# Designs tried in a protein design run: designed miniproteins, single chains, continued (3). Part 13

Each design is a single chain, and the fold is of that chain. pLDDT is the mean over its residues in the fold that is shown.

## One batch from the design tools (miniprotein)

Design m8423
Fold by ESMFold2-Fast:
Structure m8423 (fold): chain A 87 residues (1-87)
Amino acid sequence: SNMDKANEILEEMKKKIEEAEKKLKTASPEEQRKLRDELIEWARKKYEELKKIMEKMSEEDKKKVEEQANEIERRLLGLLLKAEEAV
């Protein structure tokens, strides 16, 4: 179903953020920049895939997916901000 596909993408995004958080803790400044740029591009593509799936969903299901996507985006932004503050 479209909900199952959306949930799969959301779980992939959550896992990727967790992996990035771990890598950023031990990364050099150059590695942090590369990881950040790669994460931004990867997330952009995943959000685009999610948007295409959402176009085929009911308004009720879209709202549930949007709430989860917004939470993931907040976590991602928090991670990216921490990477910038790493001296």
Scores: mean pLDDT 81

Design m8424
Fold by ESMFold2-Fast:
Structure m8424 (fold): chain A 58 residues (1-58)
Amino acid sequence: AVEAAQAALDQVSADSVARIKAMEEKGVKDPKEVQRLTGESLRAIGDALQALLDAKKA
């Protein structure tokens, strides 16, 4: 359970890094789009962290 939750958190972190690289490659300069993608990544990381905390309780 804990190991699976950590793997999920690691995956979400990797996805966030890949998204930043993709934005840089595409030359995305729209502040609203950057803010949206950043917010989505933070929410996903928060969800994965909560799942890890829940797994630690079990």
Scores: mean pLDDT 75

Design m8425
Fold by ESMFold2-Fast:
Structure m8425 (fold): chain A 112 residues (1-112)
Amino acid sequence: MKGEEIAESIRRMMDELAAQSPDPRVQEALRRLGDAFAKAVIEAEKKYKGKKLTPEEIRASRDALGRAFTLFQEAVRHAAAGDEEKADRLIEEAVKEMSKVHPELFPRYEEE
C-alpha cells in the first residue's frame, strides 16, 4: 500500500463530502482539511519507509492513528457547522498525530 494512494483516497472522499454541502465556505474548508491530512499521510510514509518498528513504536503508531482519525472527524464536524477556526485547530492536531503513524497501519486502498 502506497501513501500516495491513501492520500488520493482521502482527498476524493473529502471532495465528495464537500460536494454534498450547500455552503461554498464549508466546501473549501472540507477540501483544505482533506489536503492537509493527505499531505500528513505522505510525510508519514517518507519518515518511516524502510524502518523496522519496535513493539513500542507499533503501539505508539496505532494510538496516534486513533487520535488523528478522531481529531479529523471532529475537524470535519466543526467545518460542516461553519466553525472554521475550531476546524483549523483540530486539523493541525490531527496532522501532528498523523505524522507519528506508520503508513502500513492505514486501511488498504480498496480499488484493486
Scores: mean pLDDT 73

Design m8426
Fold by ESMFold2-Fast:
Structure m8426 (fold): chain A 73 residues (1-73)
Amino acid sequence: MTPEEVVESIEGLPEELREEVIKLLSDPGATPKEVAEPLRKAGVPEEIVEELRKRFIELKTDEGIELIVKAVG
């Protein structure tokens, strides 16, 4: 999954924050908290913030699994 695909999968995310979120998700040093905080400050509902956090964790987990598979295969 790409950061763009993650953002496209989240209903109710404001369009003006979409680019900022994609940049945060693309940052290899970003944590789920660092992604969530700008959204909370912008007044995004907690349910949408939580969905994005879950998607971000899934994205990072998938990247880790792909790295292992690539090393073994």
Scores: mean pLDDT 70

Design m8427
Fold by ESMFold2-Fast:
Structure m8427 (fold): chain A 103 residues (1-103)
Amino acid sequence: AEALREEVLARLRAIHEVPEPTALERMIAAVVGRLVELGVPEADLARLLALIERFMTTGDVAALYEAAVLAIRLITGEDVSDWPFEEVFARFLELARRAEAER
């Protein structure tokens, strides 16, 4: 989990050239780490990482939205694909905070 979290944060920093990770970067890292700990299928994890990489390389907000929707579904079983970005983002933040609290 830690190695994958650091890799995701390092890639986001390299693309954005920011000294500190954003809240979004930390949320992505926490959720990805939680999915690795839960042992989700390799295909689902690969799909999530591909969406994150697409966002990081192209700035495609739709890919970020799809990644958040997929992560929420994999953790909770909720289908939030029709929710506005702000509501999906708020739910993702809640799950990321819980993932960090669960260690």
Scores: mean pLDDT 69

Design m8428
Fold by ESMFold2-Fast:
Structure m8428 (fold): chain A 70 residues (1-70)
Amino acid sequence: SEASGLEARALMEELRRQGASIEQIHEAMRHLLSDETLEIAREIGRKLREIGDGLDKGLEAGDLSGAKLE
């Protein structure tokens, strides 16, 4: 529970910094409701970070596509 809570908070903070949608954050948090699903949450977090990196580059270049998060 505690480890899940720490990962949930860290994941939420990183997703917010990367401009992830509220829906994506909620989906990631849903997987962290159970400590038994931490491995899945980590994999999802890793993929979301890749998306976030793309968003950051898109924002800097002015070439941001919202469809990229569909």
Scores: mean pLDDT 60

Design m8429
Fold by ESMFold2-Fast:
Structure m8429 (fold): chain A 61 residues (1-61)
Amino acid sequence: SEKKVIEVVVPGGTAEEARAAAEAAARELAKQQNVDVEILGVYVRRLPDGSTLAELAVVLS
């Protein structure tokens, strides 16, 4: 089991778009590694350039 933070930046994106992109990236990573993914939490931040950063904490097993 591996704990990981997946970071996604969406230029001009909403918090919902950034969260969805981070969750999609987590699921894709799990498929590539042939493991399961559990989402522990998400943190969304607006950046000074108008981009939105999502940080998704996951466990890969």
Scores: mean pLDDT 84

Design m8430
Fold by ESMFold2-Fast:
Structure m8430 (fold): chain A 112 residues (1-112)
Amino acid sequence: EKKKLLEEAIKLFQQGGALAKQRYEAKKAGDDAKKAALEAQYNATFDQAYKLLKKALGTAGANKVISRGVASGILSSQAAADEGKSPLESEMIGRVSFEQSMVDAAQEAIKR
């Protein structure tokens, strides 16, 4: 049961990473309506993944994983900015790093 919940959460976090990239491309193209729609999908995908993560790990366990993912995202975003990436691209890199950290943590939890 825990393994199935984590496998479902992994798929949603992978979808979140793809949505973050699509949102970046939409904003770069000047399509603010598409960017807004993708942002709504991104938030809905995260809410579903977080619900599954809480069921699998408990609230404390889920929040610990999220805190580590947020830290990873901030570090990746800052590194991209330091390399001269735009604020929008740096934000996208941070979001992708966050989603990947969530995937990695869920995969690690499955192996235990």
Scores: mean pLDDT 88

Design m8431
Fold by ESMFold2-Fast:
Structure m8431 (fold): chain A 69 residues (1-69)
Amino acid sequence: MPLPEIHIYPLYGDDFLVMREEPGQPLKFDLLRLSDLLKEYPETAELVAAYPKRQVLRTPEAVITMGAA
């Protein structure tokens, strides 16, 4: 089955805009703080630390992309 795609956009402070795309479903947006992001996706700690470089994290559950500023 195709995996959902999750796009993470760093905002001002420790806030992140998370956009979730699934085939046949409307686009979903969530605003998460860094602590909540790391609770849901602990592997993104390295991705956040390497910002502002664009990175893609592939997990068994989703493909996660972080935008560059």
Scores: mean pLDDT 70

Design m8432
Fold by ESMFold2-Fast:
Structure m8432 (fold): chain A 87 residues (1-87)
Amino acid sequence: SLEDAIARLLAALQEAMDSLNVPASTQQKLLALLEKILRGELSEEEQLEAAREIVRTLLAAAGIEVSEEELEEMAKAFVEYLASLRA
């Protein structure tokens, strides 16, 4: 079901953030953003902004530096991936 898929994705993101020592307040914010994307509660522009914040935060926590262009491509790919799960 969609609810099961959402629960699994939220758990996966939380596990990734825990392994990267992301602060609890940031984890709560990013989990809420991911759930809103998955439930279709955000416009296309808002989804892309949320995806950028999620990807940027994970990369920064992992010590990975990327260009603004690479971040944009990653955020777009992430939004497309999440949209495919709602199909």
Scores: mean pLDDT 86

Design m8433
Fold by ESMFold2-Fast:
Structure m8433 (fold): chain A 73 residues (1-73)
Amino acid sequence: SETLEQALRVFEEIVEKLREMRENGLPPDGELGKRLTEEFERLYEQLDPEDQQLLERRAAELQAELEAEEAAR
């Protein structure tokens, strides 16, 4: 679905920004992060249960990677 594709793209963008900030020591862009999170939440609410489960599974995998990276710092 278009909504699922958009939600995945927004989530991937959030993850990429978090990794970039950590690796490069850049100050966080709070406004950008806030907007991306709000957009993600709006898209998630519009997903059917099957797409929500798929997104949650992918999100959990990416979050586990980010947590492992952060713990290793």
Scores: mean pLDDT 74

Design m8434
Fold by ESMFold2-Fast:
Structure m8434 (fold): chain A 95 residues (1-95)
Amino acid sequence: ELDQLLRPDAGLQELLRTLGITEEVLTLGQLLGALYRLLAKLYEEGKVTADPEDENVLTIHDPALRAVLGTDRLNLLDEEQLRALLLRASTPVAP
C-alpha cells in the first residue's frame, strides 16, 4: 500500500540525505518517488547505467545503493519488485 508509513534503514536514510530528504518516516509512495529521483541522479553521475537494449532495465554500480537494495539490477517497469526492495530496506511504522 503506497500510503504505508516506513522508517528507512540507516543505509537508505544516508542515500535519502543526498537528495535533501531528512524525514525519519515516509510513505511507501514517497520512498518509491525518492528511489526514482536517486536513480536519475546516479544515472547522471555514471553510477547507474541503462541496458543498451532496454532503457527501463538499469545496472547499479553504486556500492551503497547495491548494499541497500541487495541487487545490482532493476527494472523500472516492475513496480512490485521496487516496492518489495524498499519494504526490505525499511521498518513498518504504526499510523
Scores: mean pLDDT 85

Design m8435
Fold by ESMFold2-Fast:
Structure m8435 (fold): chain A 69 residues (1-69)
Amino acid sequence: ATAEQMAALAARLAALPAVASVEVRGNTVTVTLSGDPAPAEDAVLAFVIENDLQARARLEGDTLTVTLA
């Protein structure tokens, strides 16, 4: 993924009500959740489909980690 695509995904995730914080490092977005993870997971899936990307996502407790290719 490009830096512009990473910034766009981070902005989309930060706008969600159940997201407390979003951090971008290279091709990895780390999301700290304040509630239901489903909206953030759905937003990631929509973004990767729309941009014809590959993603690896991992949910551990309140932390969603997404790596884009």
Scores: mean pLDDT 82

Design m8436
Fold by ESMFold2-Fast:
Structure m8436 (fold): chain A 83 residues (1-83)
Amino acid sequence: APTEEDYIKKGYELGKGLPAALEEYGKTVPEEEFEETLSSGIHLHFKIKDGKVEEAEVEALVDNPAAQAFVKGFQEALEEKKK
């Protein structure tokens, strides 16, 4: 069964991949915003300008250890990418 460590790792992997994909997409449009709430209760919000992520937010909308672990991993990846 997935452990807390597995969820942290999954969050970290998406936190590295998703902003990079959004930045590549953002190069094709003047300004883009990505906002989504996953079925797991995780909310994502990104603002892209001039092919760069200007704002990135991730939060757990539910008191769920798995969702919180995922958010922790995702946030670690976002902080690593921040200049």
Scores: mean pLDDT 73

Design m8437
Fold by ESMFold2-Fast:
Structure m8437 (fold): chain A 75 residues (1-75)
Amino acid sequence: MEKELERVAEGAEDLAKRAKNKEAAEKLLEAAKAIREGKLDEAIKLLKEAKKAEPSLEKEVNILITEIERLKKKM
C-alpha cells in the first residue's frame, strides 16, 4: 500500500511540474503531501481544487482521484 501511495503522490508532483497555473501547481503539491500522509479525503479535495484552478488538467486529475478512491476501498 505505501508503494502505491508513493506512486500516486509522484503522479501529482509530475502533474504540478506541467501545470501552467501557480495555484493549481501548489494544490497538486499539497495533494501529493496529503497522499503520502494517508489523508486521502484531503488529497481528493485538493485535487478537485487544482482542476478548478486549471481545467485543462481535469483528465489527469480525475485519473489521480480514481486511483486514490481505489486505495481507500482497500483500507
Scores: mean pLDDT 83

Design m8438
Fold by ESMFold2-Fast:
Structure m8438 (fold): chain A 79 residues (1-79)
Amino acid sequence: SPLEELREKLKSLGLTDEQIDRAIEAVRKAAELYKQGKFVEASKVIREAADEIAKQTNAPKEVVYLLLTEAAVRLAREA
């Protein structure tokens, strides 16, 4: 559910399928780290993914960061 919502939001921002798949993998990794209480490591994974996406797409990095963070936190809570 959160990953499907994220995929559609990222498509609307003009990301390629490859960029979206990489973002989703970063979100999955961050969600696992959140479940383990590794909040600093999870935040770093999200920031690095958001910076990479913003550099490639001209999307605002703050918006990308918030979308990835929201998806990761929601995914961590659903398990």
Scores: mean pLDDT 84

Design m8439
Fold by ESMFold2-Fast:
Structure m8439 (fold): chain A 120 residues (1-120)
Amino acid sequence: MHEEIIEEVVRLLREAGLSEESIEKVRRLLERAVEAGLSVEELRLIAEVVRAILEGASEERLRELLRRLGNLARVTVAGIAKVLIEDGVAVEAARTVLRLIDELFAEETGREGSLEIEIE
């Protein structure tokens, strides 16, 4: 169920010291992604990426996880990373994630010619 995974992500972020205002921003990002067609499996991958960010995972691990995400999931993760940076939580890893997402979209957009990055 989507709600259970959203609550897991929220719990991880609260334990990491995110403010309730920032937690609500992340909840809204995840709920909008689900409404836009994000699958349960993609939502689980987003939870795994969030855990990796908070645990200070290597750039190689973050890149591997991000490559497994579709465009909607990557945009959602980028939104979460921006909220983390604004709240001062896991800032270095969050900045790395934003750079990796930009690099992946640049590579894929250059090949497909029709993909655009939208971050809300």
Scores: mean pLDDT 82

Design m8440
Fold by ESMFold2-Fast:
Structure m8440 (fold): chain A 63 residues (1-63)
Amino acid sequence: AAALDAAFAAIGERLKLSPEETAELRRVYEAGGADALRDFLINHLGLDQKTADAIVAEVDAAA
């Protein structure tokens, strides 16, 4: 959806990710949903739980 694509683009810019890294966030969410995205943000990108939860809530609102 266009809203979901826009949300990931905004998140990628905020986290200073490459276009390829931003596309990987979207793939993780499409494959495993909110829980997979939260785990990826914490374990692979090193974000704290509060920041990861806020990003997941933003993506879920756009989905």
Scores: mean pLDDT 83

Design m8441
Fold by ESMFold2-Fast:
Structure m8441 (fold): chain A 68 residues (1-68)
Amino acid sequence: SAEEEIQAIQDELLARRDLAALREVVDVVSESLHETLEEHPDASPEEALRLADERALPKVRAIHERAL
């Protein structure tokens, strides 16, 4: 799932102490959640988190690829 992939990337960046890339990932995830909640105010918490993670995933993957 997108959630599992994002968590795995965050865990890897933290283990490597790549704090710059980790900060970028956290910022992207937070921004994606904020945007999703604004677009889907009536979504359940579970649905909002799923949509936010799906929105964040392409950007998180790009950050991870640059940090390799």
Scores: mean pLDDT 87

Design m8442
Fold by ESMFold2-Fast:
Structure m8442 (fold): chain A 74 residues (1-74)
Amino acid sequence: SMLDKLLALFEEALAEAERRSLPEEVILALRIAIQDLKAGVVLSEEALENLVAHIARHDPAFAARLRARIREIL
């Protein structure tokens, strides 16, 4: 399903953020998004854009890849 694909994508993104020692703010934002999806909470377009923006502050290329994959799933 679309939600399963988003969950897998965000879990992959969290693993990359942890491997690269990105700031706790980014890691926390990804963890919250994953927990919301698991709880059946609908992530708004604004929430998804905010998540990508947090990542872009530290790695614009990573953020661009994540945004593209989100758009492909949605």
Scores: mean pLDDT 83

Design m8443
Fold by ESMFold2-Fast:
Structure m8443 (fold): chain A 66 residues (1-66)
Amino acid sequence: MVTQEERDTLLALLTRGSAEAARAGLSGDGQYDKDAKEAIKEFQEKNGLEKDGVADNAVSDALSTS
């Protein structure tokens, strides 16, 4: 199961990535997108899910379980 701390960390990271992209004004580097995808893969690996970097129903369900 995903802990409350892991869920909050991933959510904060995704939120931070979005804010950083806004600051950069879509400079075309895609750094936050790569960071978000890597965070999703790490989350999937920790929870025994497929490491495809896609925020699908399984990832959403694991996040909701905290």
Scores: mean pLDDT 59

Design m8444
Fold by ESMFold2-Fast:
Structure m8444 (fold): chain A 80 residues (1-80)
Amino acid sequence: MTLEEQKLLQEAQDIKKEYEEASKTLNLSDEVKQLTQELVNFLINVANRKIKLGSKEILDKYNELKKKLDEAIKKDIEKQ
């Protein structure tokens, strides 16, 4: 396992923990839960080499998924 693969797995774990902690105090929507799981699964699949994409395509997809998650979280916070 490369250092980059280890970093992707750590990022996935951090995202999951942040969601679990936030969900204890905030009423987060099913959309936020689904987007969190999609991002976590994407990072795990990249780290495990189940996704055959170039480095730029991986970065672009990561940024897209993270942006969608951030927007969904903001929407949920604004409703509270």
Scores: mean pLDDT 77

Design m8445
Fold by ESMFold2-Fast:
Structure m8445 (fold): chain A 88 residues (1-88)
Amino acid sequence: KLEELSEIVDKGAKGQVPPSVARKAFKEISDLLRESDPDGYDRLLSISNQARDAFNNGDYDLMNQLISQGNSLASQIYQKALEKEKKE
């Protein structure tokens, strides 16, 4: 369940679970998001790669713009996954 996996990831960020457990939960969330919206997930990965490139090039304005776009897209994909989960 997405909510349970998100809780594990949050606990991992706080150092309350082993990094391996947090990474597994994060991977499962990523897999669920990809299954819910494969095209959206591919776009999210593209945005993430572009943001990393912008950071490496010192273009922090572009990086911040891409992060904002990525967060908006991730929120949309997450909502689609939650909606699908409620029906399944």
Scores: mean pLDDT 76

Design m8446
Fold by ESMFold2-Fast:
Structure m8446 (fold): chain A 70 residues (1-70)
Amino acid sequence: EGEKVAKEILELLEKARELGEKLAAQGRTEEEELTPEEKEELEKLQKRLEELVAEAKASPEKLEAVRKMM
């Protein structure tokens, strides 16, 4: 159970990292240079990550699994 939450958190972090690397490679590091769709995707990733972290904190077993993955 907690391992699945931790894995999803890691997958979201990896997606955010890949997007950041792609933007940096294109020289689009300023927030104003992002398209509305890219900004929306980053916001969705952040909201989902916050939800998963809150879910993990609500259960000792899930929290332990997240800590092991970090």
Scores: mean pLDDT 72

Design m8447
Fold by ESMFold2-Fast:
Structure m8447 (fold): chain A 123 residues (1-123)
Amino acid sequence: MSEEEAIEKARLVLEILEELVPDFYERLRKRLGVTKPASEMSDEEILEFVVRYVADELNLSEEEVREKYSTVEIIEMFLRLLGSELGVSQERIDAVLEADDLEVLEELMREAAAREREREAAE
């Protein structure tokens, strides 16, 4: 996976969350100090969002995350951690990442977001 392909996967996931579970997305962006919607973010802003998310989840600084991990590794960690937060098994996330298919990733994330939306509606 190239860096550009990895960033595109992160963008797709964030745009799906913004579309299908906007309350979840708003809580995430507020937690990470991000004010811009995913659809309006540059590739650099998508990467900054992903780095902040991974740093928050791993209890590391953004600088430590960028120093220890490549952009591709950071985005793969983001997809695994976010997938876990949305109730997706790590095995399914790993299979989707190995397939390197944006359509398969989109289908998985739309399914996960729909389940999260139903869970929030039930609470």
Scores: mean pLDDT 81

Design m8448
Fold by ESMFold2-Fast:
Structure m8448 (fold): chain A 121 residues (1-121)
Amino acid sequence: AVELTGVKVEVKEYTSLDDVLPFYALPGIKVEEGKTYKVLLVQNFLPLAADVIKVAKEKGLAGYVVLKLKDVDLSSKESPVYEGEVEVIELVNEKDEFGRLISAKVKIIEIGEEIGKVKLL
């Protein structure tokens, strides 16, 4: 658990705040190195990409990052999603193993409240 003074954020372990993670920007978002963005944080499952993109757009977020969280119900057909803030460490133009475009590598600054759920494949 990472306890920031005044905010109870139970990040139950697998992703460290020191980890550099792939950032999936929404279409039309221009990403700049050294800037911070509000993003959707998604658990370690294959979420339905259309559902993730829909929630991120509805909440006015710049994109999404996939987290590896322990103590999640891996048998669930839905995954909770959180608002978060990330800092851009490096700009990239890469594809992941599923062909999804990675726009940057980011560090997590803040993990906020649960803001919804997304469907899993």
Scores: mean pLDDT 71

Design m8449
Fold by ESMFold2-Fast:
Structure m8449 (fold): chain A 65 residues (1-65)
Amino acid sequence: SMFDLRYEITKLVLELYELEGEQGILRASKISLEINKKYGYKITQERLEEMVKRLREELEKVKKE
């Protein structure tokens, strides 16, 4: 559901914050801006799925550093 996707986004942002603090928030904000540019302001399941995918990729990148 879209609720589950929003919850997953929140968890991934918090994990980025726990690993890098404010830099983690900046990474998530950059991804959010790119998603907003692509999909506009309307919240859709496809938009939330893309957000989860990109946040997971960023989190894995940080963990491998």
Scores: mean pLDDT 83

Design m8450
Fold by ESMFold2-Fast:
Structure m8450 (fold): chain A 92 residues (1-92)
Amino acid sequence: ATPEQRAEIDREVKGALALIYLAVAKLAIRHGADPEETIPLVEKALQLAKESGDPEILKEVIAGAREIADMAESLGFTEAAERIRKLVDEAE
């Protein structure tokens, strides 16, 4: 593969991993995990989405992170929700 093809594949892999980290965070909360424990997964998802350079992936991860924050807040984890919302604001 050319260097350009390798760079494109690396970006696509980062986008896919961002969505996987987000999905794992959502799944964990749905199955009773402490939302505080999902914050590193959300941080990694946002970082990988930004590194992917794909604006649609970033948009999807931001929307999903906001959904996770809303889930945390609904469960009474207000501090976790605020921390996730700050990560989203920093990613935009």
Scores: mean pLDDT 87

Design m8451
Fold by ESMFold2-Fast:
Structure m8451 (fold): chain A 86 residues (1-86)
Amino acid sequence: KMKEIEEFEEKLQKELEERLEELLRREGREALRAEPNTTVRGLLSPEQLAELEELLREKALKILELMGKSEEEKEEALKEFDEVVS
């Protein structure tokens, strides 16, 4: 199942980037314009990062659901995600 984990991780990274763009557009549009080289994660508050993490979990579960993953596999993937994010 390593292939599935790699694919899940890749999709999560793409989803994270898309959602960071969306959140940054709302909250940090001005900062992005002023300092394009600043890390996007550094521009978000801990509260915003927590919201992003929650949103990513929701998206990850939906992706896994579409892939036909079991609830056990979803929980394991989320635990792995938590380890990566922490």
Scores: mean pLDDT 61

Design m8452
Fold by ESMFold2-Fast:
Structure m8452 (fold): chain A 87 residues (1-87)
Amino acid sequence: SSAREAELRERLLRLAQEYMIEQKLDLWSAFIRAAEELRREDPSAAALTDRVIAEAKAGQEKWEKMLREVEEWVKKRAEEVRAKKEK
């Protein structure tokens, strides 16, 4: 039911928020942990929690790749600026 789905989503969000605040986890890690906990407490949430875990893992991988690419871009740009100032 839509009410049941809303309750499960609210519980998931609350758990994720607790992991972020108390354990200082990043957004994706918090959602993965929250989904794993909710699935253990309520097996009927399996479909929702499995989807959330898959989406969070994909998001984490994309974000980590983007951060690495940004860090490399910033490093190369800083080296280019330094090289131009030496001329």
Scores: mean pLDDT 81

Design m8453
Fold by ESMFold2-Fast:
Structure m8453 (fold): chain A 98 residues (1-98)
Amino acid sequence: KEEVIKELKKVALEFLEKARQILDGETFNRVARVVYEALKEIIKAIENGDYDKAKEIFDRLVEELRRIVEESTSNKEAAKQLLDEFERKVREILEKAK
């Protein structure tokens, strides 16, 4: 479980660092806030052994991030590609952790 949490934190930090370079400051701050809030809840679910709940929380995070990107940034194509990569990496981590 500790390794899964460490890998999720690494992937989230890498996503946020790339997002900071692509997004404007206001959009980045919104993205960072929702990612940190969701990551806290995902980690709690994993610590409780509830990987299905972790996946549900992540699915909601992806929906929220896609909405923020669509409404709030001029570099939508790069942001969408970054979000797709983030989604793929996190889903792979959660699937293998069962």
Scores: mean pLDDT 83

Design m8454
Fold by ESMFold2-Fast:
Structure m8454 (fold): chain A 109 residues (1-109)
Amino acid sequence: MKATITAGLRIKLKNPEQVEKALDLAMEAVREAAKEAGFDVTLIGRADPEKGVVTLGATIEADSPEAGLEAARRMFERVLEALQKAGIEVESATLTITSENGEVTTIEF
C-alpha cells in the first residue's frame, strides 16, 4: 500500500521581482525530481510579489512514509539548486512535511 505525504515549501527571496521566475524554476525542479525518482506528485504553486515569497504545495504518493520523506527532501534540494544556478538569491526557505498520521517535520534553510 502507498503512503501519502503532503509537503509545503515556502521560499523568501531577497529580490521580490524574481518571484515569478523562481516559481517557474521551482515547479520545473519538482516535476523533474518526481520523474527521476518515479513517484507521483500533485503540485500547486503561488507567487506573492508583495512579500517576495514563493509557496509550493505537493502531494506525494510513495511506497512508504520513509520514501515520501526522502522524496520531499530531494525535491527541496533540487528547488534550491535550481534557484542558485539561475542566480536567484534566497533569504530563507522552509520545508514542512505532513504524513497521513498528521505528524509534521520542518526543515529550514
Scores: mean pLDDT 81

Design m8455
Fold by ESMFold2-Fast:
Structure m8455 (fold): chain A 82 residues (1-82)
Amino acid sequence: MRAEFEEKIRKLKKDAEELIKAAKEGKYSVEEIEKAIEVFEGQAEKLIAELRKNGDFDLAKELEKFREEFVKELEKIIKEKK
């Protein structure tokens, strides 16, 4: 169970990091970045809830911190693009 959650977190982080890189390279419009934030927030919220339900509070905190940094980084890119 925990190993499955660690794998899901690892994949989510990898996908998020690739998205940030592509956004920094100018491959996405502001609308596409906003949609990506919405999708990521939904996925992260669901996974955090599952982690908390299973008592994996340390993994939940790690994902919450990553979520905050991911959103902050993309919002910065949106402000710089226009």
Scores: mean pLDDT 81

Design m8456
Fold by ESMFold2-Fast:
Structure m8456 (fold): chain A 61 residues (1-61)
Amino acid sequence: EFDVFVAKASKAVIDALDAGDLETARRIGNEAAEYLEKQGRKDAAKAFRDHVDRLIAEAEA
């Protein structure tokens, strides 16, 4: 189910940011968003990209 996928992807992004690995966090976020788009979940993909971008910006501050 896509909800389980999104939860796992979100956790992976957060774990990467907690470790200071911003590049891995960006990669995971982009891959997850692309998967959602391919599943026809365009709005969810955009929301996920926006969420990941905010988390990364906060981590870099």
Scores: mean pLDDT 79

